# Ledger of designs, part 1: designed miniproteins, single chains, continued (3)

No score or structure here was measured in a lab: all are predicted.

Each design is a single chain, and the fold is of that chain. pLDDT is the mean over its residues in the fold that is shown.

## One batch from the design tools (miniprotein)

Design m8001
Fold by ESMFold2-Fast:
Structure m8001 (fold): chain A 87 residues (1-87)
Amino acid sequence: LRERSRELFAEIQAAVAAGELPDDALIDELVELSLELDLEELGVPSPEELKKDIEEAEAALPTITDPAMRRIAEKTIELLRKLLEEL
């Protein structure tokens, strides 16, 4: 899984470096896999930790100038909100 996440990130970076728009499916897969790895390594965060992570990510969103990184951040916020709703 760590290798797959690295491969996905490398593909996204290569597309950006080539001046191409990264495939949304690759971004979605990377974010989902990254969340899965975090849950496996750290366990399920508390509702308070999730709220803090969401707030910090939302606060950082307007500082992200790279469109691909912004999309990754947006997807991450979406998945964290979904996880919070399931708790």
Scores: mean pLDDT 73

Design m8002
Fold by ESMFold2-Fast:
Structure m8002 (fold): chain A 96 residues (1-96)
Amino acid sequence: MEEEFYERVYKLIKEYLENPTEELKKELEEIVRELEPDAEALRAGTATPEQLRRLLALGKALLDVAKEEGIPQELIERSEAALAELEALIAAREAA
C-alpha cells in the first residue's frame, strides 16, 4: 500500500543523498515517470483516490528527507500545506 511505497521512496532518496550513483538516479527517475500520469490527473482534476494516495506518499517521503537535510522552514511549511490539501481532497472524494 502507500506505506510500502513511502518506505521505498524514502530509502531511495536517503541512499541517493549519501551516495549519488547513476543506478539510484535511474530508480528515482523511474518513480517520477510512474507517477507522471497521477500528477497529470491531479492537474486535470480527474485523479482517483488511489492516484492521490500515491502522490501523497511521494510527497511525505520527500518532505521527511527535506526536514532531515535542513531545507528552509518556509519550504517545509509550503510542502506541509500542499500535503494537507491532498489529504483533504482524498477525504472529500471518499465521503462523496
Scores: mean pLDDT 78

Design m8003
Fold by ESMFold2-Fast:
Structure m8003 (fold): chain A 71 residues (1-71)
Amino acid sequence: KFEVGPRNFADLPEEEKKEIDEKLKKVNEEALKEIKEFEAKNPGSASSEEVARLVGRILRRIGDTLQELFK
């Protein structure tokens, strides 16, 4: 093993790119499910602030995943 510091996604081996794609796909699928569930529970009652909070939580989770992948 060798530590190379920060690098672009394009510089990663294909196997690492595949793993990253799989993890991002899972996060995206979870986000879509959460949005669908939120809409189903609050079809006409959700405020724009509540929607913004949901989106914020999803984006934070995506950011955390990306940060973990590129540590």
Scores: mean pLDDT 69

Design m8004
Fold by ESMFold2-Fast:
Structure m8004 (fold): chain A 92 residues (1-92)
Amino acid sequence: MKALPLLSDEEIEQFEKELEQAKKEAEAQGLEKHFRLSLTLLEIHKAIKNKDLETFEKKLEELRKIAKELGVPEEKIEALVESLKLTAQKVL
């Protein structure tokens, strides 16, 4: 399993702006859960950047819950979580 590349501060800001714009479209299309998944992933990247281990762990649990609600297989959810943990381990 590969560690995911950590987003730069500029990439995080751009992702936030794109998510804010996408939020209105997601609400109109009934994709609020998909939007929440993307937002939670962004918050995980921010926690890694800020070396906030407590927020990182909390947001990983939120990611699992949202992905499960969306019908993502648990094996894929755990693979993503392990990949994020490997990325965090390299930075933290």
Scores: mean pLDDT 74

Design m8005
Fold by ESMFold2-Fast:
Structure m8005 (fold): chain A 84 residues (1-84)
Amino acid sequence: MTLEEAKEYIKNDPNINFIGEGSFEELKPLINEKTVVITDDPEIGEEALKLGAAAVIDLKKFPSVVKQAIDGIKKEYNNFIIVK
């Protein structure tokens, strides 16, 4: 799955609040214990976890389970960002 495919999936879910898309530096202020980060960069994923992100979905590590991860995580955390 690509970042664009993940974006379409979350935008079509009424239970998900898509709050931003951009670079890590632009979205850094939005990253907190209520934020789910979707990225295809493992380094960005690790830094988001250090900032206290609720969850990270790394498309490069596990591309086949992204939809399942989104569906599971959205039950507890609904604020999603896409980081490029």
Scores: mean pLDDT 86

Design m8006
Fold by ESMFold2-Fast:
Structure m8006 (fold): chain A 107 residues (1-107)
Amino acid sequence: SEIDKLKQEAIELLRELGASDEEIETVNKLFDAAIEKNKEEVEKYIQKLRDLAARRPDLLPVFDAVIEAAKKIYNAKSKEEITNILKEFVERLRELVAQRRADDAAA
């Protein structure tokens, strides 16, 4: 339930950062593949996010954070490590939201 709560917080922050439903679905599938230790699916969704980042330069820092978190989750040895990685990821997304709000206020 803690992992599901952190995933839900991440989804809300991704929407605030301007990610589309398709981009959020790709992130969810990547994290699920990483948790399941499915290397082929992890590589597939990382490539899909890189392709999306090429079209969405505004979301490049977001997708970089997602890919980094997914790689850490894939290499995690326990559910506690996965939970801690997701907490760090959520905090990183909060920092990106704060930066975007600051940039929008300066424009």
Scores: mean pLDDT 85

Design m8007
Fold by ESMFold2-Fast:
Structure m8007 (fold): chain A 74 residues (1-74)
Amino acid sequence: MAEEAAERAIKLALERGSTEPGVGRESGVEAAMSLGVSREEALRGGEIGLDEALREGKTSGVSAAEYSARKAAE
């Protein structure tokens, strides 16, 4: 599930054409929810995933989407 959420989130972030971490997080949350994660859990996981990406110096929207989706779908 986490891997599939990450793949969907990366695709959504690329389709949006945004490099902003905040938009990437939104894509990650949407991807996790599309796989059955509740909105509350997806939002919480998405925030944690974004924070982890930023701590690792990964500031792109695609990276934020991947990290947010993986964390939300754990």
Scores: mean pLDDT 81

Design m8008
Fold by ESMFold2-Fast:
Structure m8008 (fold): chain A 85 residues (1-85)
Amino acid sequence: SLEEFAGEFMDWQTERYRQIRAAVEAGDLDKAISLLKETAEKLEKRLQEMKARGAPQSLIDLVGKLYDGNKTIAENLEKLKKELE
């Protein structure tokens, strides 16, 4: 169901952010950036699949915001890493 999809998707996102936070707290910016980029790529593929299946626009918009968020954070961490080098 749509509700089960949303729940499983949010659980996956929560676990990914937990891993990203752990990498940042360990000072492993490369791992954090890699995880964010991988998450964004998976979200982009999911968006394409959802659009092809005629998913509701509200769900497409939600996943799109999560994609943009992961991409922006990765770009910001890359800038931070470059400034620290």
Scores: mean pLDDT 81

Design m8009
Fold by ESMFold2-Fast:
Structure m8009 (fold): chain A 118 residues (1-118)
Amino acid sequence: SEEFEKLKKAIELTLDALLERVRYVQNLIKEKNLSKEEREAYRIILDIFLHTAKKYIDEIASKLPEEEKKKVLEVVDKFYQGALEIMEKVANGDPNAVEEFEKLKEETLKEIDKIYKE
């Protein structure tokens, strides 16, 4: 449906913007030898961006029929919990954190696609 295609594109763009922010912070930590206090500050900033992204997706999902809305919100909640763990890894200087986020994004978009193929 056209509504599904618009929803998926909006989610994809939101997750892409969040991924670019994760890459930015990971590179900053690597290049500038940030202190623990500075890394914790960036973790808080990433958590704020993640929370804002979730609110935006929840608002888009609110326009869906109740059954599809429930399934989309479950997928988004799972993404949110996984993303919080990845934000902690980014702040700790884990070099795999960006790749883990890219994988989580791809898995999330595939789960959204499956909701509309039933």
Scores: mean pLDDT 84

Design m8010
Fold by ESMFold2-Fast:
Structure m8010 (fold): chain A 89 residues (1-89)
Amino acid sequence: MEEFKKWLKERIDKLYKEGKAKKIPVPDSLQDEVIERLKKRAEEAIKNKDYKTAAEVYRQLADVYRSQGKTDEAEKWEKLAEEYEKKAK
């Protein structure tokens, strides 16, 4: 959970810092697997009414898309994270 969040942040931050950050160098199959797992984690959190965790996972999804240079997609996940943060109040 938190280790995966740190792993994603470290990877993304490193790529941006080194100027290699337009897209993450991973195969399509691995990209899809990471995205799929994050979506499932968010769904499970929502099912358990853990909206705070769901928001965290959606921010991780935004980070993945941002590392790919897909800013529009990243914004969609950021907005979803904000929405679930409000529900966690």
Scores: mean pLDDT 69

Design m8011
Fold by ESMFold2-Fast:
Structure m8011 (fold): chain A 88 residues (1-88)
Amino acid sequence: MKLLEQMKVMGLLSMAQQYLEQGDYEKAKEYAERALEHIDKHLPDDYSLKARALELMAQAYKGLGDDEKAKELRKKAEEYRKKAKELA
């Protein structure tokens, strides 16, 4: 089950990245938020995936002109990256 959930999350994160590259920040935000929701429900201890989803959300919010939200999300992503390193 966890492997299938990780594959689904990676697919959602890949879509978010693709939309960021296309400049479709609304779609990038949607897919990154869906990825984070899925991680929180099925992979709550995968801090590396949480950090990645939050970083993609931050990039999407920055593209939408919401600099304050982007900074907030980047701080959360950095905290999860630190937690992921502590578990390695």
Scores: mean pLDDT 86

Design m8012
Fold by ESMFold2-Fast:
Structure m8012 (fold): chain A 100 residues (1-100)
Amino acid sequence: HMERRKELIEKAVEKAKSLPKEKQKNYYMALGLIAFLHGDFELAEKYFKEAGAEIVEYDPENKKLTIKYKDEQGNEVTVTLESEDEIIEAAKKYIEKAKK
């Protein structure tokens, strides 16, 4: 269980480092969301910072998360994810943006 997830995270980080900077941001957003779902809030915060985002508030019991980041125009964007399903959907969306 733990060893397999560690390998997947290591491979994901290595792949993120090999991507162009703009694609790295989307990949790190996905990694932050995945880390949050696994209860690793320190790792989630680290990945969000790499993406240029930060955690505003979180509720681990209900899997609710609010993050903020600046868009391409420099405007502050706040995103609230209210369930595990919303977080999973958001992570998938960021992975697709990283793939293009």
Scores: mean pLDDT 74

Design m8013
Fold by ESMFold2-Fast:
Structure m8013 (fold): chain A 69 residues (1-69)
Amino acid sequence: MEEELVERGREGARGAIESARKNPDHAQTFADSAVENLERLADISKSEEGKKELREYGRRVEEEARKIL
Protein backbone atom coordinates (compact mmCIF):
# COMPACT_ATOMS: atom_id res chain seq x y z
CA MET A 1 0.00 0.00 0.00
CA GLU A 2 1.02 3.67 -0.13
CA GLU A 3 2.20 3.71 3.50
CA GLU A 4 4.54 0.79 2.76
CA LEU A 5 6.03 2.58 -0.27
CA VAL A 6 6.66 5.74 1.76
CA GLU A 7 8.19 3.72 4.63
CA ARG A 8 10.48 1.86 2.20
CA GLY A 9 11.52 5.19 0.69
CA ARG A 10 12.23 6.71 4.11
CA GLU A 11 14.39 3.74 5.19
CA GLY A 12 16.18 3.71 1.83
CA ALA A 13 17.02 7.41 2.12
CA ARG A 14 18.31 6.94 5.67
CA GLY A 15 20.48 4.00 4.59
CA ALA A 16 21.89 5.91 1.63
CA ILE A 17 22.86 8.88 3.84
CA GLU A 18 24.51 6.53 6.36
CA SER A 19 26.39 4.73 3.56
CA ALA A 20 27.52 8.06 2.08
CA ARG A 21 28.88 9.19 5.46
CA LYS A 22 30.80 5.90 5.90
CA ASN A 23 32.10 5.96 2.30
CA PRO A 24 32.49 9.65 1.33
CA ASP A 25 34.43 8.82 -1.88
CA HIS A 26 31.21 7.17 -3.12
CA ALA A 27 28.70 9.59 -1.54
CA GLN A 28 27.39 10.88 -4.90
CA THR A 29 26.91 7.31 -6.20
CA PHE A 30 24.84 6.36 -3.12
CA ALA A 31 22.82 9.58 -3.47
CA ASP A 32 22.16 9.06 -7.20
CA SER A 33 21.04 5.46 -6.65
CA ALA A 34 18.76 6.42 -3.76
CA VAL A 35 17.16 9.31 -5.70
CA GLU A 36 16.52 7.00 -8.67
CA ASN A 37 14.82 4.45 -6.39
CA LEU A 38 12.79 7.17 -4.63
CA GLU A 39 11.56 8.54 -7.99
CA ARG A 40 10.56 5.00 -8.99
CA LEU A 41 8.59 4.58 -5.73
CA ALA A 42 6.98 8.01 -6.27
CA ASP A 43 5.91 6.97 -9.80
CA ILE A 44 4.10 3.87 -8.49
CA SER A 45 2.60 5.62 -5.43
CA LYS A 46 -1.13 6.32 -5.74
CA SER A 47 -1.25 9.31 -3.36
CA GLU A 48 -0.02 12.86 -3.98
CA GLU A 49 1.09 13.05 -0.33
CA GLY A 50 3.15 9.88 -0.78
CA LYS A 51 4.75 11.16 -3.99
CA LYS A 52 5.63 14.43 -2.24
CA GLU A 53 7.20 12.67 0.77
CA LEU A 54 9.24 10.32 -1.44
CA ARG A 55 10.58 13.25 -3.51
CA GLU A 56 11.38 15.20 -0.33
CA TYR A 57 13.45 12.21 0.90
CA GLY A 58 15.36 12.37 -2.41
CA ARG A 59 16.01 16.08 -1.89
CA ARG A 60 17.34 15.37 1.64
CA VAL A 61 19.68 12.67 0.31
CA GLU A 62 21.09 15.08 -2.31
CA GLU A 63 21.61 17.80 0.33
CA GLU A 64 23.40 15.44 2.74
CA ALA A 65 25.63 14.05 -0.04
CA ARG A 66 26.64 17.61 -0.99
CA LYS A 67 27.71 18.31 2.61
CA ILE A 68 29.94 15.22 2.71
CA LEU A 69 32.00 16.20 -0.36
Scores: mean pLDDT 79

Design m8014
Fold by ESMFold2-Fast:
Structure m8014 (fold): chain A 75 residues (1-75)
Amino acid sequence: MSKEEIIEKVREIVEKSTDGGARAATGATLKDVEKAETTEEAKEIARKGGLGILKAYPENADAQEAGRELIKIAE
């Protein structure tokens, strides 16, 4: 997967997020991924972003799903 493909997948997750908190958190991860210099850095940013969202929003089902999708991009 290329850096551009990672950016596009993260953008799709942001666009699918209907919850404001989930959208804000995934949007922050998107901005960080867009600044990545390498594909490996982009994957690590997506993975850390996803883990952070899962920890920060345990009761938000939309945020939990978005966080899991971000982690899958890094695999």
Scores: mean pLDDT 82

Design m8015
Fold by ESMFold2-Fast:
Structure m8015 (fold): chain A 67 residues (1-67)
Amino acid sequence: MYTLVVTIPNPVNAALLAGIARAIGLEATVSFEPETTVTISGIESEEELEELKRLAELLSKNQLAPN
């Protein structure tokens, strides 16, 4: 099994990613110190890991763009 650790500066988007991971049967936690980080574990395949990485990148990129 794989574990994904990603930094998502927006805590709302971090919570959304964790919620999606949990909804599909994975374990997910959010830490806010020193920066907002989402840890997802129980990923069964590289394909699922790549899907979650793409979702994390989309959520992170949306935060980096000015409003």
Scores: mean pLDDT 77

Design m8016
Fold by ESMFold2-Fast:
Structure m8016 (fold): chain A 86 residues (1-86)
Amino acid sequence: MEIEELKERIKELLLRIHELTQRLQKASGKEREELERELRRLAEELGEALVELHELLTGERLPADEAARALKPELEPYIREAQEEL
């Protein structure tokens, strides 16, 4: 995947995660459980995208949590933009 496509995918995943997190605060019972399952799936997809982005930028493949930590300064604008869109 190209760097620009991967950054767009990460932005979309962050926006969706933020949206579902807001919905989760208002949800109960089965709806809450379904939203938690979807959030887990999206978090996994985000982790994979972050690993790919870090590898493309640095040549090093890190675990998802370490890749996320390393890329945090580069992701802050996307996270902020996602929060402002919702």
Scores: mean pLDDT 77

Design m8017
Fold by ESMFold2-Fast:
Structure m8017 (fold): chain A 75 residues (1-75)
Amino acid sequence: SAIDEALSKLGKEATELLSTVKDEAILAAIGAVLRAIGDVLDAGLKGASKEELEEKVKEALEELRRELEELNERA
């Protein structure tokens, strides 16, 4: 399904991003990943199209990268 494809892509990219996180920031980083997953799931459950889900994954990953960079800078 389009939701499964979106979550698979998000999970792969989020796993790679988590490898860049400092130990002190890991719990906060996991929280950010869970929020990103929730945002994509919410869009899918509300009937988002495949194209809308692909854009939502892109937006979620861009926000996640920003949040994880900020967490690393604060740690």
Scores: mean pLDDT 83

Design m8018
Fold by ESMFold2-Fast:
Structure m8018 (fold): chain A 55 residues (1-55)
Amino acid sequence: SVEEELAALRARRDEVLKQMETYLKAENDPDLEEYIAMVERQLDRLEAERVAALK
């Protein structure tokens, strides 16, 4: 169902965000900007999938 697909996508997004927070807290990486850009691209892709699932 659409609700199950959305829940799965939201769970994946939350996991990516938590991984990012753990990384930021544990290590102060000088190349952080590139890492954040890659994470943002993953989140954008997940959001596009979520929007597609709604339609």
Scores: mean pLDDT 69

Design m8019
Fold by ESMFold2-Fast:
Structure m8019 (fold): chain A 93 residues (1-93)
Amino acid sequence: SMTVLNEAEKELFARYEPLFQLQAEGYQATLAGDDAAVAQQRDDIVVWILQTLEGLSPAEARARVRAMTEAEREALIARAEERLRKEWEEARK
């Protein structure tokens, strides 16, 4: 039997594709030991979440990232990952 992505799964993949790309780039930077690139990709992920999932403008997202603690950034990323997991589980039904 061939299993293909359904329409809802394709829409989720398209929506979250920039996040997947940023995570892949962060992983490569981690393997290379490039701490500055890792920090930049983490900030880019948080900016993307604030713009795409929370609806902030680019300027508002950048201002918020600068005001956030590391713990708040980690919590936001974890919340976005949990949201993605739940949306994938629902799409597969």
Scores: mean pLDDT 81

Design m8020
Fold by ESMFold2-Fast:
Structure m8020 (fold): chain A 75 residues (1-75)
Amino acid sequence: SKIDELKKFAEEALKRAQELGVSPEDLEAIRTAIDEMLKLAEEYEKNPNINKRAYQRRIDALRDAVLGMLQAAEK
């Protein structure tokens, strides 16, 4: 399911952030983005009347933001 895929992404992203020694501030930003993604994915699966295209776009943007934060930390 979309939720299960995002949970796996969350586990991998948080593990990577810890391995990279990401600051507590940046780690909180990553956690916040992941929490928002999971909430959007739950609504996407449960509510047939939402704008699914807009929800998917927001999930994708948050995923890309998390990946960008991790990539920046790899310097």
Scores: mean pLDDT 83

Design m8021
Fold by ESMFold2-Fast:
Structure m8021 (fold): chain A 114 residues (1-114)
Amino acid sequence: MEENKLVLNMLINIAQSAIENNPDEDAKKAAEYIIQAAQLTLNGGPSSQVQQLLDQAIEYAKKAGPHMEEAALEMRDLINKIINGEKVPIETIIGRILRAMGSYEEHLLELKKK
């Protein structure tokens, strides 16, 4: 349970940083929905509502672009593994977070090319 809280707080912090640095409104909304899904998971909220928030995150990520969609899909899978009580090694969790961040950085680099 403590490891799950650490992972969810890491996802929240990464998504919060994404909101502050991204000029793309659709990418910001995707990140905001990820934060809401992670917060609801931390508070033991209903899985159905978490899934609805994650679905909204994916829809906005798709509008932002393929790299944002890839990042959001990685975060959704991680949150779902936590909800299902799966024994995910911390190394796997870190690897998936880094992959999501890599996809997000590619999105930012494409936006900076005028």
Scores: mean pLDDT 76

Design m8022
Fold by ESMFold2-Fast:
Order: C-alpha cells, then sequence, then structure tokens
Structure m8022 (fold): chain A 75 residues (1-75)
C-alpha cells in the first residue's frame, strides 16, 4: 500500500539521519528515537513490534530495522 511504502521510506531516511548504519539499539529505543524524527517512521517500527516481527528488547542495527519493516509490510 502507499501508506506502507511511505512508512518504509520514512524509516530508511530516519535510520540514515538518526542512527547511521553502524549504530545498534533495541526495537523499543528505535521506535522512540525514530518517532522524534518522523511520526511515520515511529509508527512503522511500532507496528513491526505489535505484529511480533521483533520483540521490544531485540537489539537491531539500522539495516536490520529496515529489513524487519520490509518483512512486516508483506501481510
Amino acid sequence: SASAQAGLDAVRRAVEEVLGPDAVVTAREAAELMSRASAAAGASIGEMIRAGVVKPDDVLSGREIIEAVERAIFE
């Protein structure tokens, strides 16, 4: 959907701007940090956690966050 694609694009941009490729954070921390940069990015990561694709305490790199959001988009 257009909403899902916009969410993925927002996550890619927020990861580049806030975390960088080498940073690692918990999924919960990622949702909180990304929501400050982009509401759409925070919402997409929150949906990923609610869907059970990752747990809130899972430690993820920026690349892994993007990949998990991509997987969560396929319903």
Scores: mean pLDDT 77

Design m8023
Fold by ESMFold2-Fast:
Structure m8023 (fold): chain A 77 residues (1-77)
Amino acid sequence: ASPEEVAAAGAAAARPHATRVDVRIEGRDVTLTLTAESAEAAREAAAHAAAWMRQAGGVDVRSALIGPRHAVVTARV
């Protein structure tokens, strides 16, 4: 899989649970920054993004809540 395919899968999965999805691709590293209405929604968005990024071929997929309404999901491809 390409970094673009992994990013697209994660972003699509996060979008129903997030008010904003920011995508950053640097070489083989993919980062999604998720903004949501609540911490619960941010965790839900991150969980869905991480699952679909793994399914799309992402490895070393990690997610973290970084603020009351913000989460980050990272993967390597």
Scores: mean pLDDT 90

Design m8024
Fold by ESMFold2-Fast:
Structure m8024 (fold): chain A 74 residues (1-74)
Amino acid sequence: MEELKKKIEELRKEVEEFAKKNGSDITPALERLENFEKLFPKLVEIGEKAGKKDQIFKEAYERTLEGLKEAVLE
């Protein structure tokens, strides 16, 4: 969990640095990161109750990362 939180922070920094360097509007990408962070505790709780914590979290994380990379970084 801490590792995934660090990856989210690193991705946020990368997107912010990209905006500073290129003057791009990255607001949609930052909003996606904030929404994921808000849902993170709920995803953990749901996963623990279902006994599928790692699967539910991993799928949500991968979908968020792929969407961000396609929209901003790729």
Scores: mean pLDDT 63

Design m8025
Fold by ESMFold2-Fast:
Structure m8025 (fold): chain A 67 residues (1-67)
Amino acid sequence: MIKYTEEDAEATRLAGELSIQYPLSQISMDTIRSNSRDQNRQLAIADSQAAKKQAELQAQLQKQLLS
């Protein structure tokens, strides 16, 4: 796959790191990667949303402080 969003790129990065930390057990490699990817994809989305809200809140606070 070549085309992806920033959230997908971030999720892939996080999935790679979490995959390394994942303990190998009686489960297929594909299952581990798929599960890790889904979880990190949601984490990346949440992080992106949190950053957006933080920037929005910062802009509002600056209007009060800098005015």
Scores: mean pLDDT 57

Design m8026
Fold by ESMFold2-Fast:
Structure m8026 (fold): chain A 85 residues (1-85)
Amino acid sequence: MLSKQQQIAVGEQLVRRALELLESDPSISQEEKDKLGGRMYYLLGLLKQGRITAQEFADSVIEELSKVNPSLAEQLREIYQQLLS
């Protein structure tokens, strides 16, 4: 099991990488990018409070991203696996 600090670090890296992926896709509207960003920061807050795990955080963010672009969601899943190494 990852420590609380390690789980928070993973979550912060996932948010950064997810935002980079969203900004790289011109087919996603700015409104959708802003809403997804807000949702990710809300979930990161729950992770920092210990209310969810890094795995639950990652699964939620990947699912949200899959609704707008399944290819970006798969890229984020691969990034998450790398962050666990």
Scores: mean pLDDT 84

Design m8027
Fold by ESMFold2-Fast:
Structure m8027 (fold): chain A 73 residues (1-73)
Amino acid sequence: DPALELFKEGAREAAEGGNTEAMRLAIQGLHAYNQGNTDKAVELANQGADKAGKDGNDKAKDLFQKGADILKK
């Protein structure tokens, strides 16, 4: 599942960068996705992307945005 893998990679990149809140938001998004709550997963992924970007982790930001874009379509 490409969205699932993007959330997992985003969480990993956020963790490696020490971006604790971005990592937490990605994990919450992954959990929402696994529960079938796509709208919440998109919202949490976008929040994680924003937080990662503010923390200077562009790689995590990009991964979270790509995950959200897949789920939005």
Scores: mean pLDDT 80

Design m8028
Fold by ESMFold2-Fast:
Structure m8028 (fold): chain A 78 residues (1-78)
Amino acid sequence: SEEKKKEAKENLEKAVEAAQKGDYESAAKNYLKAEDALSQLPLDEAVAVARELRPVVEKGLTPEQRSKLVEAVEKLEA
């Protein structure tokens, strides 16, 4: 649905903003909300949205910030 596509985008943008501020706990929580929204889309639509959103992360975060976000996400999923 368009609503879930919007949720995925908004939550990923919030995750990037939080990570830029060094708030990796909030970044990880918002990232997981974006993943949850994507999981509720048909696979073809989820892939298309993920490809659209990849530049938001790649341009918004340094490699170090991205690594720290991944670590924070893994800790929340454990």
Scores: mean pLDDT 85

Design m8029
Fold by ESMFold2-Fast:
Structure m8029 (fold): chain A 110 residues (1-110)
Amino acid sequence: SPYEEVRKIRDETQDRLSAVFKDTSLSIAQQAQRAADIFEEMREKLKPYATEWQLKKLSDIIEGIKQIRDDVEAGRISDDQARKALLDYASRASGIVQQLETMLKLEEDM
């Protein structure tokens, strides 16, 4: 079902992101880069299921994560500020996917 496919994509994405954010061998900029790549792959996989609005919001989040990478590399923000901002963007992306899952589940139950 579309609901089960989106849940699988979300679970795989969550596992990959968790591994990145727990990897203390990576700089914050490297964690941001890997998170952006993971979210780009998630966005691509969600194209058959997600609305244009949801895909655009995910693109905006990905660009925000890339900006955090650039800002921390340039010394414009601290590692702690970058870490907080990365977690905030990951939370926002999670909210969009949860909304999509809820819509698909309601469509299956109708």
Scores: mean pLDDT 89

Design m8030
Fold by ESMFold2-Fast:
Structure m8030 (fold): chain A 97 residues (1-97)
Amino acid sequence: DFDKQVKDLEKAIKKGGPKAGVVAAQAAIQAAVKKGADQKSIDALKDGAKKAASAKTPEEAAKAVVDGLKTTKKTSGDDVGIASAKAALKAAIDASK
């Protein structure tokens, strides 16, 4: 579920690089806001997007976005976390084209 979405997202960002990470984090923010996420979740995802944009490696970008999503799940619950991770994964895959 969430863990599988996050694992697939990490692989997608590692292939697409920092640009895929930024787009993934932006999609996660939109999905989280739509689901009524806690402000701490939104702040964590925004921090993830900023770190992904500044990442020197695909691995750094993937870690930044994944850390934001894990914080989102912890602070806003599984439904918000899963929806955000699913949106992030779709965006990362699309950004690799």
Scores: mean pLDDT 82

Design m8031
Fold by ESMFold2-Fast:
Structure m8031 (fold): chain A 79 residues (1-79)
Amino acid sequence: TETYIETRTVADAEEARAFLREFIEKHKPDYVTVAVLGADGTVHVFSAPREKADELIERVAEFVAAQEGPVTVTVVGHK
């Protein structure tokens, strides 16, 4: 089993979408977990299998958009 982890600070929802799509295309994980540190200091965790990756990306992007500022996004993929 291979595990890949990347962390990036994203300024907006579009950067979050780009980062997550880049990660999934590069590593092609079977399962994805994303942790987002919100502007209020709360950590939110999103998870989905690869076939639900587009849905996951949109859920994360929506959350990032609501933060109105740079947020730290950590994505973990399992293969």
Scores: mean pLDDT 84

Design m8032
Fold by ESMFold2-Fast:
Structure m8032 (fold): chain A 82 residues (1-82)
Amino acid sequence: MELTFDKAREAAEAAFPDEELTPIAEIDGVFVFMSSRALYAVTLKENEEKAIEIVTKPSGGKPRKLLDKIYIGDLVILVFEL
């Protein structure tokens, strides 16, 4: 199944209904959102490790802390420290 920003946003908003999620990037099937509290990466479960690598690299050499993992059907939502 092809993952799109609309599907990724729907999954993230269902998991975090009280957060205002702004789409910031799509990198190789990983959809990245930001709120005032965290970064969120949404991807297929098979791409979990790739999503972690993508989100941690832009931290300027400091690894971002992974706060939570939420599995929804074939998707994973990864929550990272800002």
Scores: mean pLDDT 78

Design m8033
Fold by ESMFold2-Fast:
Structure m8033 (fold): chain A 73 residues (1-73)
Amino acid sequence: SMVEQAEAALAEAEAAGNPFLIAAMKLVLGQAYRDAGRDEEARRYYEEALRGFRALGNAEGAATAERHLASLG
């Protein structure tokens, strides 16, 4: 499933220890959960991605995560 593929990608990012990739893969995993109709899980991962991008000072990543959160209602 797309969720399983996104979980594997997040695990690889975490193993690499790259904070940007971890935040980016959490955003991807949030999108995968949303596509699966699992909006609560999608929200949690979008919120985690937002925190990650904010911690990095990545305004573009933060804005993208905020837009996805807004689209969930």
Scores: mean pLDDT 89

Design m8034
Fold by ESMFold2-Fast:
Structure m8034 (fold): chain A 86 residues (1-86)
Amino acid sequence: MTEEEIKKKEEEILEEMRKAGFSEEELETARKLIEALKNKDMKAAIEELAKLLGLMGVPEEVLEEIVRKAKSLLEAGELYEEYLER
């Protein structure tokens, strides 16, 4: 896919979220999440997802727990992929 096609799909996802009733701040956080995913920065993606959940009313202490567990699962997955590539 070209960068133009990726950008168009990004805008389509954000437009769908807007139609679903997400706020402008939630849409900006979703944009950053998509950017992190495009860059394969999964740790940044987890952080942006946690911000989005916080804007939706999830308590900060619950978000910290989710981020910690998600990062641990991601690191475990990366270790398994590295092991299988040997």
Scores: mean pLDDT 73

